Designed miniproteins, single chains, continued (5). Designs and how they scored, part 67

Each design is a single chain, and the fold is of that chain. pLDDT is the mean over its residues in the fold that is shown.

## One batch from the design tools (miniprotein)

Design m18307
Fold by ESMFold2-Fast:
Structure m18307 (fold): chain A 118 residues (1-118)
Amino acid sequence: MKPKVYYKETENKITLLYEERLIIDGREVELYLILTLDKEKKKLTLEIAPLTEDPEDIELAREWAEKLAELFKKEFPNVEVEVREISLEEYEKLKSEMKEISEEEYAKIIEEIYEWLK
C-alpha cells in the first residue's frame, strides 16, 4: 500500500508529510510523520504524531523515529537533525495547508532535498 505524501515549500523550507503505517514486532502502529528541511540553517526536523493512545505503540513510534534520525545523521553528517513529538491537532492543521503529491513528484522532491543535503 502506498503512503499518502503531502508537500509544502516556502523560500527557505521544504516540508513533507507522510501518513505511515509501521509493522514492528508483529504490531501495526499508525503515525503521521513530518520532515522539514531548513535550507538556511541546514537543519532537518523529524516530527511525529502517533495515532494511538497505547503507551507501548507510542514508545515503538519514538524508537522508530530516533532510528530514522540516526540514519539521516549517518548519511548527512553536516546536517543538524532534530526529532520532535507533536499533537494530532497540530498535524491536522499543517496537513490542511499542504498539497497531496504524486509518486513522480515525490521522487523529484526527494532528489532536490538530497542535492541540498550534500
Scores: mean pLDDT 77

Design m18308
Fold by ESMFold2-Fast:
Structure m18308 (fold): chain A 62 residues (1-62)
Amino acid sequence: GPAAERAARRAENAAKAAADTGDEVGAKQMSEYAKKAKEAARNGDAEAAERYMKLAGQAAGG
């Protein structure tokens, strides 16, 4: 649904931002979470998509 798709897009944007900062480890972790968020969105699992989006954000900010 729209919420899951939005969460997946936010996770992907976070992964791209991390890659731009040169943090290879953080960028890889965020990229993996972004992939999982997109998979959850494809399955209609909005809760899982949002969870992976938050994990991507935490990897970027922590």
Scores: mean pLDDT 74

Design m18309
Fold by ESMFold2-Fast:
Structure m18309 (fold): chain A 68 residues (1-68)
Amino acid sequence: SREDLLRRIQRLANEFYEKVKDLSPEEISKLLEERIQEIRGDPSLSPEEKEQMIRALRGVHHHVLQQL
């Protein structure tokens, strides 16, 4: 459901933020790319779910970099 997807995206975004908030820009970018590749390669996810999850991760990345 949409509600389940949103909760999953929120958990993904929060977990990524907690992991990267104290890292260097180079480390953050490397981890972001690795996670995006994992999401793109996940056969259990629809194209729409992949795009929404990737957008959430890119949003966290943008937010963290702007606070540096």
Scores: mean pLDDT 81

Design m18310
Fold by ESMFold2-Fast:
Structure m18310 (fold): chain A 60 residues (1-60)
Amino acid sequence: SMAAEEAALRAARAAAEAGASPSEVGKIYFDGAVAAGATGDEAQRAAARGVLRAMEEGLI
């Protein structure tokens, strides 16, 4: 859901600004996806996409 994606992005951005590692940012996206009803495989893909996006935006 878009709301869960937006919440995960906000949490990941805040964590990255506080010095979070790529693995910590990935966990935020994974946990957000699971909370939104994703399977483990879907959550892993969401985490990978989230980390890549954060790297492209210069957050981590």
Scores: mean pLDDT 77

Design m18311
Fold by ESMFold2-Fast:
Structure m18311 (fold): chain A 70 residues (1-70)
Amino acid sequence: SMEKIKEEIEKKLNEKKSLLDTLVAQRVAEMRARGELTPEELERLQKQYDVTLSGLEKIAKEKLEKKINN
């Protein structure tokens, strides 16, 4: 059913978001431990996070639209 497809896409999106959050947190912790965590690196990481998150949401939306139209 379309509802199950939507739930599967949302579940995959949430799993990817959770993984992204975990990877970013681990990266920040590693950089902090190494004394490499600068304001410039934090700003770069934040911008990459925002772009990646937006991309994941866009892909999920496009996948849903393709499933509805096919």
Scores: mean pLDDT 83

Design m18312
Fold by ESMFold2-Fast:
Structure m18312 (fold): chain A 61 residues (1-61)
Amino acid sequence: GAAATEGLARDPAAAGAAALTLGESEERSQVLAELAKRDPEAAVRAMPPAAARFVAHGGGG
């Protein structure tokens, strides 16, 4: 929701860490995707090593 996106803008690292505590869910994936758009470095930090490689390759804006 909009509140989650607003939280990401304020503290991306905390939002990423909170998303990981949700386990494997669509909400976690959505939060991590928003992190990758807002702050790719924070998204890489929040993701497992395998997923981090994908995010690094996604840079190209």
Scores: mean pLDDT 62

Design m18313
Fold by ESMFold2-Fast:
Formats: sequence, structure tokens, C-alpha cells
Structure m18313 (fold): chain A 56 residues (1-56)
Amino acid sequence: SVDVESAANFLKSMGVAETDESALAGGRAMLEALKTQDLKTAILTGIKAAFEAEKK
């Protein structure tokens, strides 16, 4: 099973999250989406959340 930290590290490895804060935000969103959505939609949801967290 994928935890929030693993999802956060995945987003960092993709270059879509530069901070621990944005990576964790993206990871949480990805895992929540995985409960009801397909993998592709969950990944896109995580990427979007990480980008929103990077905005000041």
C-alpha cells in the first residue's frame, strides 16, 4: 500500500513538488483520489494539489 510519504516522494522525483509541504499536499490529494478514482486521475489530482501548494 502507498502511504502519504511515498506519494510525496514520488511527486518530488517527478519534479512537480520542490518542498516537503507541497509534496505532502500533493501526496494526500493523490491518496484521497485513489480511494474513488483511477490511477491516472489520482496522479493528476496529486500534481494539481502540489502545484497549488507551491503558489504563494
Scores: mean pLDDT 79

Design m18314
Fold by ESMFold2-Fast:
Structure m18314 (fold): chain A 99 residues (1-99)
Amino acid sequence: MSKELTEKAVELTKKGIEYLKSGDKEEEGKELLRKGATLGGLSPEGEKKVEELAEEDEYSKEEVFKMLDTGRASRYAADALREAGAWADEKIKKLQEEK
């Protein structure tokens, strides 16, 4: 996963937390937090950096971890699909070699 994606995840999550703490932009803060944390969950590096950021704000921690789990699940699903595809290709190859 790219450094750019990780940096975007951190920036969005940080801005979301700041907006929620100020109370002035609650809906915008929630949207930024959800988008940033979900993007962070798409990579191990992003996940770690967003988790570290969430530890600084107890109020947003639960929501951040929920969105990180969403991104992580999407990453695991993509990896599972990739592994399933490789398995299918290997099986097809073996079937063709037996005929």
Scores: mean pLDDT 69

Design m18315
Fold by ESMFold2-Fast:
Structure m18315 (fold): chain A 80 residues (1-80)
Amino acid sequence: VSEEEFNLEAEVGIAEIELAVIKLTIQRNKLSPEELKDMKERAEKILARLREIHQRLPSPAVEALIADTEKLLKELEEKL
């Protein structure tokens, strides 16, 4: 495993954790419109990062995370 591959795999793991935290925050807390916008901006950054990773390291796991992030963004937009 190259350092680049390791770093990309680490980024996927970080994105997965960040996405889970956003989902949990939305589900367990009554968020203000400003807080929802912050969560949306964070999810958009995660999506952009995952799409870049997928281009360099295509995998079903990354593809699934992209789909999950897109679904989360749609849910956030619906709440706004």
Scores: mean pLDDT 80

Design m18316
Fold by ESMFold2-Fast:
Structure m18316 (fold): chain A 81 residues (1-81)
Amino acid sequence: EAKKKLEELTKKFAEEAELSKKQYEALRKVLSEYSEKDSIEALKIALRSTQMMISMGVPKKVLADQAVTNTKNTLENIKKE
C-alpha cells in the first residue's frame, strides 16, 4: 500500500516538474535511502510546493533542476524532527 502510494506520488511529481529520465532515476535513488513514510511526506510537500511555484510563474526547468536537491533537503528535515 505505502509502496504503491510512493510510486504514484513520485511519478506525479516527476510529471508536474517535467523531470528528465536521469533526474527521475536520481530522485528514486534518493528516496530509496529513506523510509517509505518519510519519502511519501517529502513528496507531498514537494508536489504541493511545485504546483504553487508553477502557478506563480516559476519555469519548470528551474523546478526540475532543483527537484532532487530540494527533495533530499526536505527528507533530511523530516528525519531530524
Scores: mean pLDDT 82

Design m18317
Fold by ESMFold2-Fast:
Structure m18317 (fold): chain A 90 residues (1-90)
Amino acid sequence: TAPGLPLEEAEALAREAARFVYDLIDSGKSVTEAALEVVKRAEEIAKTDPERGHAFATGGGAAVQLLIKDPNASKEEIEEAAVAAVRETL
């Protein structure tokens, strides 16, 4: 995360991205489709704030990676993976 974004906000964006990924997979989307939607959403956010877009992409990417490794990962596990990813980036 870039220096201007508070950790609490980065973690909130990561959880939002994780839930977004979870909802896409739950609705029948593939992990590839979910990854593309994360990129698209992160780019939209980045138009007004690149740091927030980066936090969303980091969290969403971690959620997608966990679901590739463990397709049975719970919503809670996916959210925690996303939060851990933004914490490691700061």
Scores: mean pLDDT 84

Design m18318
Fold by ESMFold2-Fast:
Structure m18318 (fold): chain A 96 residues (1-96)
Amino acid sequence: MLSREEIKEVAEILFDEKKWEELLSKLSLEDQMEATGLRSLFFDEVNKLKEKTGREPSVEEAAEAFEKYMSTLPPEAQERMENAAKKLLDLYKSLK
């Protein structure tokens, strides 16, 4: 299970288009598909927050909303997203 801190790090990566593009290009095709699915679902939650608040959410607000969303998913779907997020985090840490 991802910690709140790890979810925040994922949110920071996904909000940074340049970092996202660099990381995506270094993943296998299979991992790119999983990561792209994760990003799509993440921005669906970001867009819902934007509709409710009338402003762009902070990283903290986006991370909280996405954590809550993941907790509503079936275990198999949650595991797939956690695996995609972990691969992004592991790769990101290897570049720093």
Scores: mean pLDDT 83

Design m18319
Fold by ESMFold2-Fast:
Structure m18319 (fold): chain A 86 residues (1-86)
Amino acid sequence: SMSGEEFIEEIEKILAEIKASKDPAERTKLLEFARSLIVEELGIDERNSREQAEEIIRKELSSLPEEKIERLIELWKELDELLRRI
């Protein structure tokens, strides 16, 4: 399993690649990969509300600085919004 810090860095990298890509097929594959990684590392899936997902992030990453927890919450919200549109 990834450390919490490594997980945040990986999600940020994937999101940057999604934003840089002009290929819809590549963007979809990257979004699906990010979703799978979030399920694997945090146990957050489509059954969870946004409030529940935020609570899970805060609990699972409670050992990390608040700034890093807030960063992952923002990244997750952006990914969730993108996933809802595809």
Scores: mean pLDDT 83

Design m18320
Fold by ESMFold2-Fast:
Structure m18320 (fold): chain A 59 residues (1-59)
Amino acid sequence: MKEAKEEALKLAREAVEAGLSDDQTRMLVLGYLMKQGLSGEEAQKLADEIMEEVKKERA
């Protein structure tokens, strides 16, 4: 779980740097987490946490 979260956070930062919207970034993170075997519920919760982290880094 820690490794998947770290990779997803890196993906989110790269997507934002590439100019993707927060919604597009969240969708990429969600897809990555589901590919790693997380349930839709777990992936959504973790994706929301990652998006809050990325928003805090920009604020």
Scores: mean pLDDT 79

Design m18321
Fold by ESMFold2-Fast:
Structure m18321 (fold): chain A 70 residues (1-70)
Amino acid sequence: MIEELVELFKTLDEGGQTQALILLQEYLENNGKIPPTKSKNPLIVELEKRVREMSLEEVKELLRAMLSLR
């Protein structure tokens, strides 16, 4: 699952990658409680859906993996 989301992140443009990182950071800061994304990017919507199914520790590992690609 984490590997699939890292591959999804790689397919995003620079703006999409920035939105994804912000989404993960807000998710972690609010202990897994964020409002639904207002993004019109379907990949960001899919990422948000997948992240809501993950544990906080898995999301933290995902964020570290994504940050290592920047």
Scores: mean pLDDT 76

Design m18322
Fold by ESMFold2-Fast:
Structure m18322 (fold): chain A 93 residues (1-93)
Amino acid sequence: SEAEKYFKKAIESLEKAIEAVRAGDVDTARKYAQEAARNIMKGTELLGRPIEGVALSMELLAAITAAFLGQYDDALEGLERVLERVKKLLEES
């Protein structure tokens, strides 16, 4: 489905954001988290679940904020939580 395409792109971007945080490259992590947020929003809108997309985007913002503050463990935990939720959305799309 069209939603499935967006969630697959979001997963790829989230995995790249996680690798960037592990490398200490917060700017690259922010870029990929923003790409993930855009794809999550489009996918959740197609499923009729726009509020969930907003909530996940806010969680991504919090994770990247933690990375900018040097709280990499909190950033990774947040990104990995969003990744698992998007994988579930992919199964439901």
Scores: mean pLDDT 90

Design m18323
Fold by ESMFold2-Fast:
Structure m18323 (fold): chain A 80 residues (1-80)
Amino acid sequence: MEEKVKKDIETLKYLLEYTKKLVSTLSKEEAIEKLEALISRLKDYKEYVKKTLPPEDAEKVEKAIDEVIKELEELKEKLK
């Protein structure tokens, strides 16, 4: 359990860094669309996590998801 939660959090951080690199190569419009799509997917994943994981594990993953969403929303605002 603990190892899986750590890997999920590492994957979220990797996804954030990958997305930052990807959007730097895209047009402003394409970057915004990709960021909005990813934010939507992460919000869906957060709801899934709330439903499927024990409360303490869910809280840790939800916090990591919220931090990634915040960074993606800040990146999106910077592009406007």
Scores: mean pLDDT 82

Design m18324
Fold by ESMFold2-Fast:
Structure m18324 (fold): chain A 92 residues (1-92)
Amino acid sequence: MEEAERLLAKARELYARAKALAEEAERALAEGDREKAAELLREAAELQARAHILYAEALKLAGKLSEEEAEERKAEVERQLEEAVRLMEELQ
């Protein structure tokens, strides 16, 4: 079960990085730099997706999710990331 704890710690680190990038993106938008904001939001979305995937894996290892439920959550996160990236590219 130590592996689940390590994955949770990594997920928290990635969430913190994603939050910092999202805050920087909000500042870039306020300054009128839409291209910088779009790039920062893309990086934030990618880090957040990785955090969600690690979190789902940690819950599976901890016995709180079935393997099927964990895979469904990972697939949903991947779909949401693809849509977010597509929308951010349309802003450019």
Scores: mean pLDDT 81

Design m18325
Fold by ESMFold2-Fast:
Structure m18325 (fold): chain A 66 residues (1-66)
Amino acid sequence: SFYNLILRAAEEASSPGARIRILASAIENGHITPEQAEELARRLGLSPEAIQAARNGDWQRLLELA
């Protein structure tokens, strides 16, 4: 599934900024649902602001936080 591929890519990313960019790209391209995006942001230990942006599908806001 796209979710598992994105999760692996984000977990293997070398920096918090890279993890946020991977998540933002997945949201922008419709590869994951808002619920999956929120869960992924929580699993990656992202900030409350990033988790909320992911839930809302606000990929542009996520990129600002990278």
Scores: mean pLDDT 84

Design m18326
Fold by ESMFold2-Fast:
Parts: sequence; C-alpha cells; structure tokens
Structure m18326 (fold): chain A 62 residues (1-62)
Amino acid sequence: DVQKVIDELKEKVWKEYQENGPDSPSPVASAEVDGRRISVSYQNRVEDGKVVHKLVVREGRV
C-alpha cells in the first residue's frame, strides 16, 4: 500500500525534524514501491504571519 509507505516516511521525517530542530537541514526520507521512488521532505513556510510546517511528498520513476 503506497499510502502506508508515505505515512511511514512522514513519521520518519517528522521524527528527524523533532530531533534536529527548525534550523537543521530539511530532513528527507525515501523508499521504492512498485517501481516508483517516493520521497518525503519537511518544509517551513510563513503564511498570514504564522509559521506553517508542511510535509512535501514527491513521486518519481526509478
């Protein structure tokens, strides 16, 4: 299940962010599922004067 893999990668990236703090390099985790490379990264953005924490999921071909 691709969604289960995405959820596991999100948890891993979030854990790395919590351990390293907001000034660390953006943590990235990846896995291969059904010939696709799935990567998850953590990004901070400012929206309406508030810091918003976002996880970005990207799919690519292996």
Scores: mean pLDDT 70

Design m18327
Fold by ESMFold2-Fast:
Structure m18327 (fold): chain A 76 residues (1-76)
Amino acid sequence: GWEEIKARIDAVDPEKVARFKELQKEIDELSKKLPPEERQRLANLTVAANIYLVAGFADEAIELLEESLKRAKELV
């Protein structure tokens, strides 16, 4: 349940969680400058990244957000 999910998140390196949150903020700010279609695509990718983080795949979650941010910057 949620307690098991929370335990997995709490077991993740705090530095990696902080990096993930900073990437999310950058993506949220950049998404406001994107067309609706690209904004929706970016939102879907951030949901997927959150699922990876919750599952304990912090490095994969960060990588997904970094790639998403890179793509979004190329579209602005």
Scores: mean pLDDT 77

Design m18328
Fold by ESMFold2-Fast:
Structure m18328 (fold): chain A 68 residues (1-68)
Amino acid sequence: SKAEEALKKVEELLKKAKETKEYEEVSELIKDLLLSYGVSEKDAEEIAKLIKEGNYEEALEKVKKLLE
C-alpha cells in the first residue's frame, strides 16, 4: 500500500539522519513526503520537530498513526 511505502521511506530517512546528523535536511524531506500523502502542514511540522529533537521513535509512531 502507499502507506507501507511511505513508512518504509520514512524509516530509511530517519536512519540517514541518525547516521549523518543531517537533521534539518532529513526533516524537510520527510515533511515534503508526508505532505504529498495528504498529511496536514501542522502534523508534518510536528513530525519535523520530533526529528530535529532526535526523537526518532516517537516521530515514526506519529507517522504510522497519520498514515493509518
Scores: mean pLDDT 80

Design m18329
Fold by ESMFold2-Fast:
Structure m18329 (fold): chain A 65 residues (1-65)
Amino acid sequence: SKEEKIKELKERYQRDVAELQAQYDEMLARYSETDPEKAEELKSQYQRALQFLDERYKAEVEKIK
């Protein structure tokens, strides 16, 4: 059903977001003390990556409606 497919897309989106967060948390922990400027760049990259995942998820859901 459409509901099942939307649920699957949501679960995939949530997993992708969690994986991205874990990766950036690890990198930020490494750079926050040693290279604060790189840490700020990583935060900006993370925000852009999250926005991309959100937009893709919304577009995929709209195609199913």
Scores: mean pLDDT 85

Design m18330
Fold by ESMFold2-Fast:
Structure m18330 (fold): chain A 85 residues (1-85)
Amino acid sequence: SKAEEELRRFEEEMEERLERGTRHILENDGSLDTPEGQEYVAVLLALGINPGNYLPPPEMLERAEEMRRRREEIERRLREEEEKE
């Protein structure tokens, strides 16, 4: 289905972002204060995961909110598609 394809693509994108972010954090002695570390935090927040006692800047919170909204929209379409089958 179209919605299932979109959800799979979104999940793959999030997994790639997390993997890249993890590598960059490890390469920077565990620091979350890099642009890559902030991107990693934004993805975690979008997935509903608290990365610890790190307070991300407002820009990262806004990006996390946009990612979460996109996921919810895909899931809503997937549910509507399931109801038709």
Scores: mean pLDDT 72

Design m18331
Fold by ESMFold2-Fast:
Structure m18331 (fold): chain A 122 residues (1-122)
Amino acid sequence: SVAQSLAQATLSKDKYTRIQAAQQMAALGDDPAVVAALLKLLKSKDPFVRRLAALALGASGRADAVAPALRKLLKDKDPNVRAAAAVALGDLGDPAMLPLLQQATSDKDPKVQQAAKLALAG
């Protein structure tokens, strides 16, 4: 399937291929199979892949489908992944995400705090 092919491309050795695959998945956010594939990629061992998947899910506009996973991702071990989760929650634009973003402003890492504050301002 297209979703499987794009998910595989996010595991490429080439960073350009990974970014392009994530951008294509973001554009296909209306496809439930693409959203499901992105949700699986949030569990990748590679924090770069988890970051790309989080940002693509934020661009999908599917707040109800993705908010529980992004909430969990705010507790990720990698601060770049937590920052991406905050950006993604802001991109969804759902007022129900505001309490999650408010909590992220108290994150241990300054980059996560900044991402959450910026998301709340938009």
Scores: mean pLDDT 83

Design m18332
Fold by ESMFold2-Fast:
Structure m18332 (fold): chain A 68 residues (1-68)
Amino acid sequence: MLSDEEAAEYVSKMTGLSLEQARQAVKIARELVAKGYTPEQIGDEISRRTGLKVDREQAAKIALIASL
């Protein structure tokens, strides 16, 4: 499995989020992936908890990387 730091680096590169924002997104996404949330639900929850604007494409990429 990717470490949280490796996952955050991939999220940052694939979504354009800063590394700090990507770290927060990965932490939330890994929690929710473990609970069986969909990419859309994960994106909505990241936006709600962090105030970041996460679109559908970003949510799908974050959920995929968080699963690795």
Scores: mean pLDDT 86

Design m18333
Fold by ESMFold2-Fast:
Parts: sequence; structure tokens; C-alpha cells
Structure m18333 (fold): chain A 66 residues (1-66)
Amino acid sequence: SQVIQTLQQGRDAIKNGDVEAFRQSLQQLSQLGLTEFAQHVQRLVDAGDFETAASALQTAITHLEQ
């Protein structure tokens, strides 16, 4: 459930333009063993693809809630 909570925080941070909350969420994802996924989401944000980044986080939430 901590993974789902952290993914939700990252998604909401992107939606709100909260750079610090987004950074904290990616650090937490890395600490939870999702380093590659956190790097992928960071690359999307760095490319300005905020919609795809938020969708990637939402897809991960949906898969974990199954």
C-alpha cells in the first residue's frame, strides 16, 4: 500500500505542478525498489510529457490494485 500511496502522490504532484512533492515521490519510489520506473517517469517530465508521465503512474496504480 505504501507503493500505491507514493504513486498517487507522484501523479497528484504532476497535476498540481508541485516540483518538490514530485521529487520526493520519485525518491520514495526508488527507495521502494522502483528505481527504473522512477527514472522513466522523470525522463517523461524532463521531456515535458506530463500527460504520459501521469498516465504511467496511474497505470502502475491500477495494476497494483488488482
Scores: mean pLDDT 86

Design m18334
Fold by ESMFold2-Fast:
Structure m18334 (fold): chain A 86 residues (1-86)
Amino acid sequence: GKKEEALRLLREAIELLRKTGKITDEVLELVERALELAVEAGVLSELEAEIYLGLMLMLRGVEKVTGKSMAELAIKLLEKLLKELE
């Protein structure tokens, strides 16, 4: 169902972060779709989804300003989200 698809997309985002070491547009697209599906499945609130997306966008902003990878923090954030959806 939508929940299982959200979990799959989050795992894909985590794998991509591990491979690239960077919060790419593809990572953000996977996370945005996963959050949308989790809200539609009733396993995450709209507010929680906005907070998770906002944090991911903040980490990407830090990468752009500093040139330093935020992939480890992004992975930890998405692993926390996975645990909340399980």
Scores: mean pLDDT 89

Design m18335
Fold by ESMFold2-Fast:
Structure m18335 (fold): chain A 67 residues (1-67)
Amino acid sequence: SKKEKEEKIEKLLKQAKEKLEEAKRYKEKALEAGKNGSEEETQELIQKAVQYLNEAAEALKEAEKLK
């Protein structure tokens, strides 16, 4: 139904927004770790940011398919 489709799109857009916020948070943490000379920590935080960006992109692609 139209309502079910709209609810799924809204949920996916909310998930994408939350994952983008997480990616931004990890990016900021990575910048701080880099300033403090924590190379290993910086690398792990960058990897987490990239993972969240990929998850956000997938949620947006799924939302687009439903439109």
Scores: mean pLDDT 86

Design m18336
Fold by ESMFold2-Fast:
Structure m18336 (fold): chain A 68 residues (1-68)
Amino acid sequence: SIEELERVILAAMMALSPEDQAALAALLRQLNAQGASDEERTRAVIAFLRERGADPAAVARLEALLRA
């Protein structure tokens, strides 16, 4: 569900370092300026979490929820 996707994303984002949180905020500002869709923004957040070494199980769960 979208609620579960949002909850897992929020938890993963809250676990990021302040530096990675700032980098993610910059990425989201850039995507918003480019007119990215909600789906494109969600995919970018999941990719960012994967790149920054977030819990692999949480990343896998997010990818499964996005595909559902």
Scores: mean pLDDT 79

Design m18337
Fold by ESMFold2-Fast:
Order: sequence, then C-alpha cells, then structure tokens
Structure m18337 (fold): chain A 74 residues (1-74)
Amino acid sequence: KPSEEELEGEIVLALVLILGAIFKHTKKPSKEDLERMLKRAEDLLSRAEQLGNTEAVEAAKQLIEDIKKELEKL
C-alpha cells in the first residue's frame, strides 16, 4: 500500500494535470486569470518538490513556462 507521501504526490500530479487542462481549454484568459493559475502552479511545484514526485515536478515546470509565455503576449 502506498505511503501517505506517495498518495499526496499522486494527488499533486493530478492537480497539476487538471490545472494544465483548464489552462489549455481557456480561450480568453484575463491577466488576472493567468496570474492566479501561475501562483497555483508554483504552489503545486513547491509541494511536488517537497514530496519528491519527479513527474509532478516536471509537469508543474512545463505548465509554469506555458503560462509565462501567455502572460508575455498581454
């Protein structure tokens, strides 16, 4: 049975993927929406790093870069 930390890592990964899907399917995000998504992605990255979940870390880093690129267009 997975440890509490392993289960939390899977939850963090799922949350990163959900946030990424929301980001990708949002056609008209405001600057405020992008800034909120960026903060959430950075918080998830920090937690993924604490848990040592490498998949979640890489997913969160990619999402942060994608959000930053959209912010640069505003």
Scores: mean pLDDT 84

Design m18338
Fold by ESMFold2-Fast:
Structure m18338 (fold): chain A 80 residues (1-80)
Amino acid sequence: MTTLARLLGIEVAYRMKKAGLSLEEAQTAGEIAAKVVDDAIRGMSVEEAAKKLRDELLKRGFTPEQAEIAAEIVKELLER
């Protein structure tokens, strides 16, 4: 896992917790985001990474609104 992927996962967890998720849910979202970002660095597009993150969060029982917030965070951080 790259340092960038790890830091992005931490940032997603932090922002999701601020959005009202439990600590466990926020940490799970951050871990999924870190893995998705690591895959993105290996040649996945930003849009593909955002879609994969939304799909994985929905599979784990996150709401569509929560999944979209996480995807927007990842897009913002990867496009900078």
Scores: mean pLDDT 79

Design m18339
Fold by ESMFold2-Fast:
Structure m18339 (fold): chain A 80 residues (1-80)
Amino acid sequence: SPTVTLTLSDGTTLTLNLGNITGMIGAALRLIGEQIDAELRGDEKSAEDARRLLDALMSAKTGAEAVERLTAVQAEIAAR
């Protein structure tokens, strides 16, 4: 099944199962939660990273495309 492991700017590590629609929904809710938590803590960088990952996930039409898009955004986050 398509899976991805993401690391946010604050060191939070997320493992997301994208193999089915339930996994995709769970991944979206987890990223929404991370964005809200970061915004409430005043962590603009982690909030922006979570938002970018959420946008990548929501733009994907398949789990495999979601893995590709999330991996690309994760590489950009890691390069900063």
Scores: mean pLDDT 80

Design m18340
Fold by ESMFold2-Fast:
Structure m18340 (fold): chain A 100 residues (1-100)
Amino acid sequence: HMTPEEKAINILKELKKIFEEERKKSTDPQLQADLDFLIQAIDEAIKALKNPNMTKEEKVEIIRDLIELVEKYLPHLSPEFQEKVRKLIEEMRKIVEEME
């Protein structure tokens, strides 16, 4: 059985792939910049979740902050990717509940 942190990392990797695909298909420079920022934020969150020196409380805060960040940019995505991202965010919220 996977740890909550391992589950979170897997969902973050799925979110990253979605944002990378959206970026490749986008011709909007503003959306490309927003997606680059989100991809970097996801990479930093994954690094933090893998850090054995991070407390459980710090890891929960990182996940919550990333959820809020993704939700702020959600309206900028195509409708198809918005649906996929919303489902992954709901899975992340359930993982946070498992960690608390």
Scores: mean pLDDT 85

Design m18341
Fold by ESMFold2-Fast:
Structure m18341 (fold): chain A 93 residues (1-93)
Amino acid sequence: NVEEAVKLLEEAARLLREAGERFSDPLLGAAAQDVEEAARLAREGKLEEAIETARKVIRGLRQLAASETDPEVREVLERAAELVERAVKLLEE
């Protein structure tokens, strides 16, 4: 379901953008933009590109979470990664 996948990607982007502003972390803002790009590609019907972009974002978010010392920022990164992973599953159906 592309519509549901896009909603999950938009929620992940919102969480990352809000956290980027709250913690003054430009890497979270950049991650939000990458998630927004995956949502745009999915909306345009470019499902293969959307999945590839989303998978790259998941890897980046998990890498950031592994090195993150702030538990609040780590929780946001983990939650965003879970939302993007759920979106990928819906796009692969």
Scores: mean pLDDT 88

Design m18342
Fold by ESMFold2-Fast:
Structure m18342 (fold): chain A 79 residues (1-79)
Amino acid sequence: EAKKKAEEIAKETLEKAEELKKVLSDNSVSVEEKIKKAEEFVKWFNEVFGTNEKVPVGTKETLELLKLAKEKAEELLKE
């Protein structure tokens, strides 16, 4: 069951990262809503992976967070 759990976490991580990316690129979404979504993602990511990431304060930091999330998901899938 460990393999199925890893696949589930990887899929959820990729889905949440893609969802956040879409929200952050949508100009119709308020800045406050974007911050809230980023905070929710960071909290979930830190809890699941045991990391201590901070809420990104700019485009570069956001892209680095999304890249890290993708790398962590791909790492789980390589078993």
Scores: mean pLDDT 77

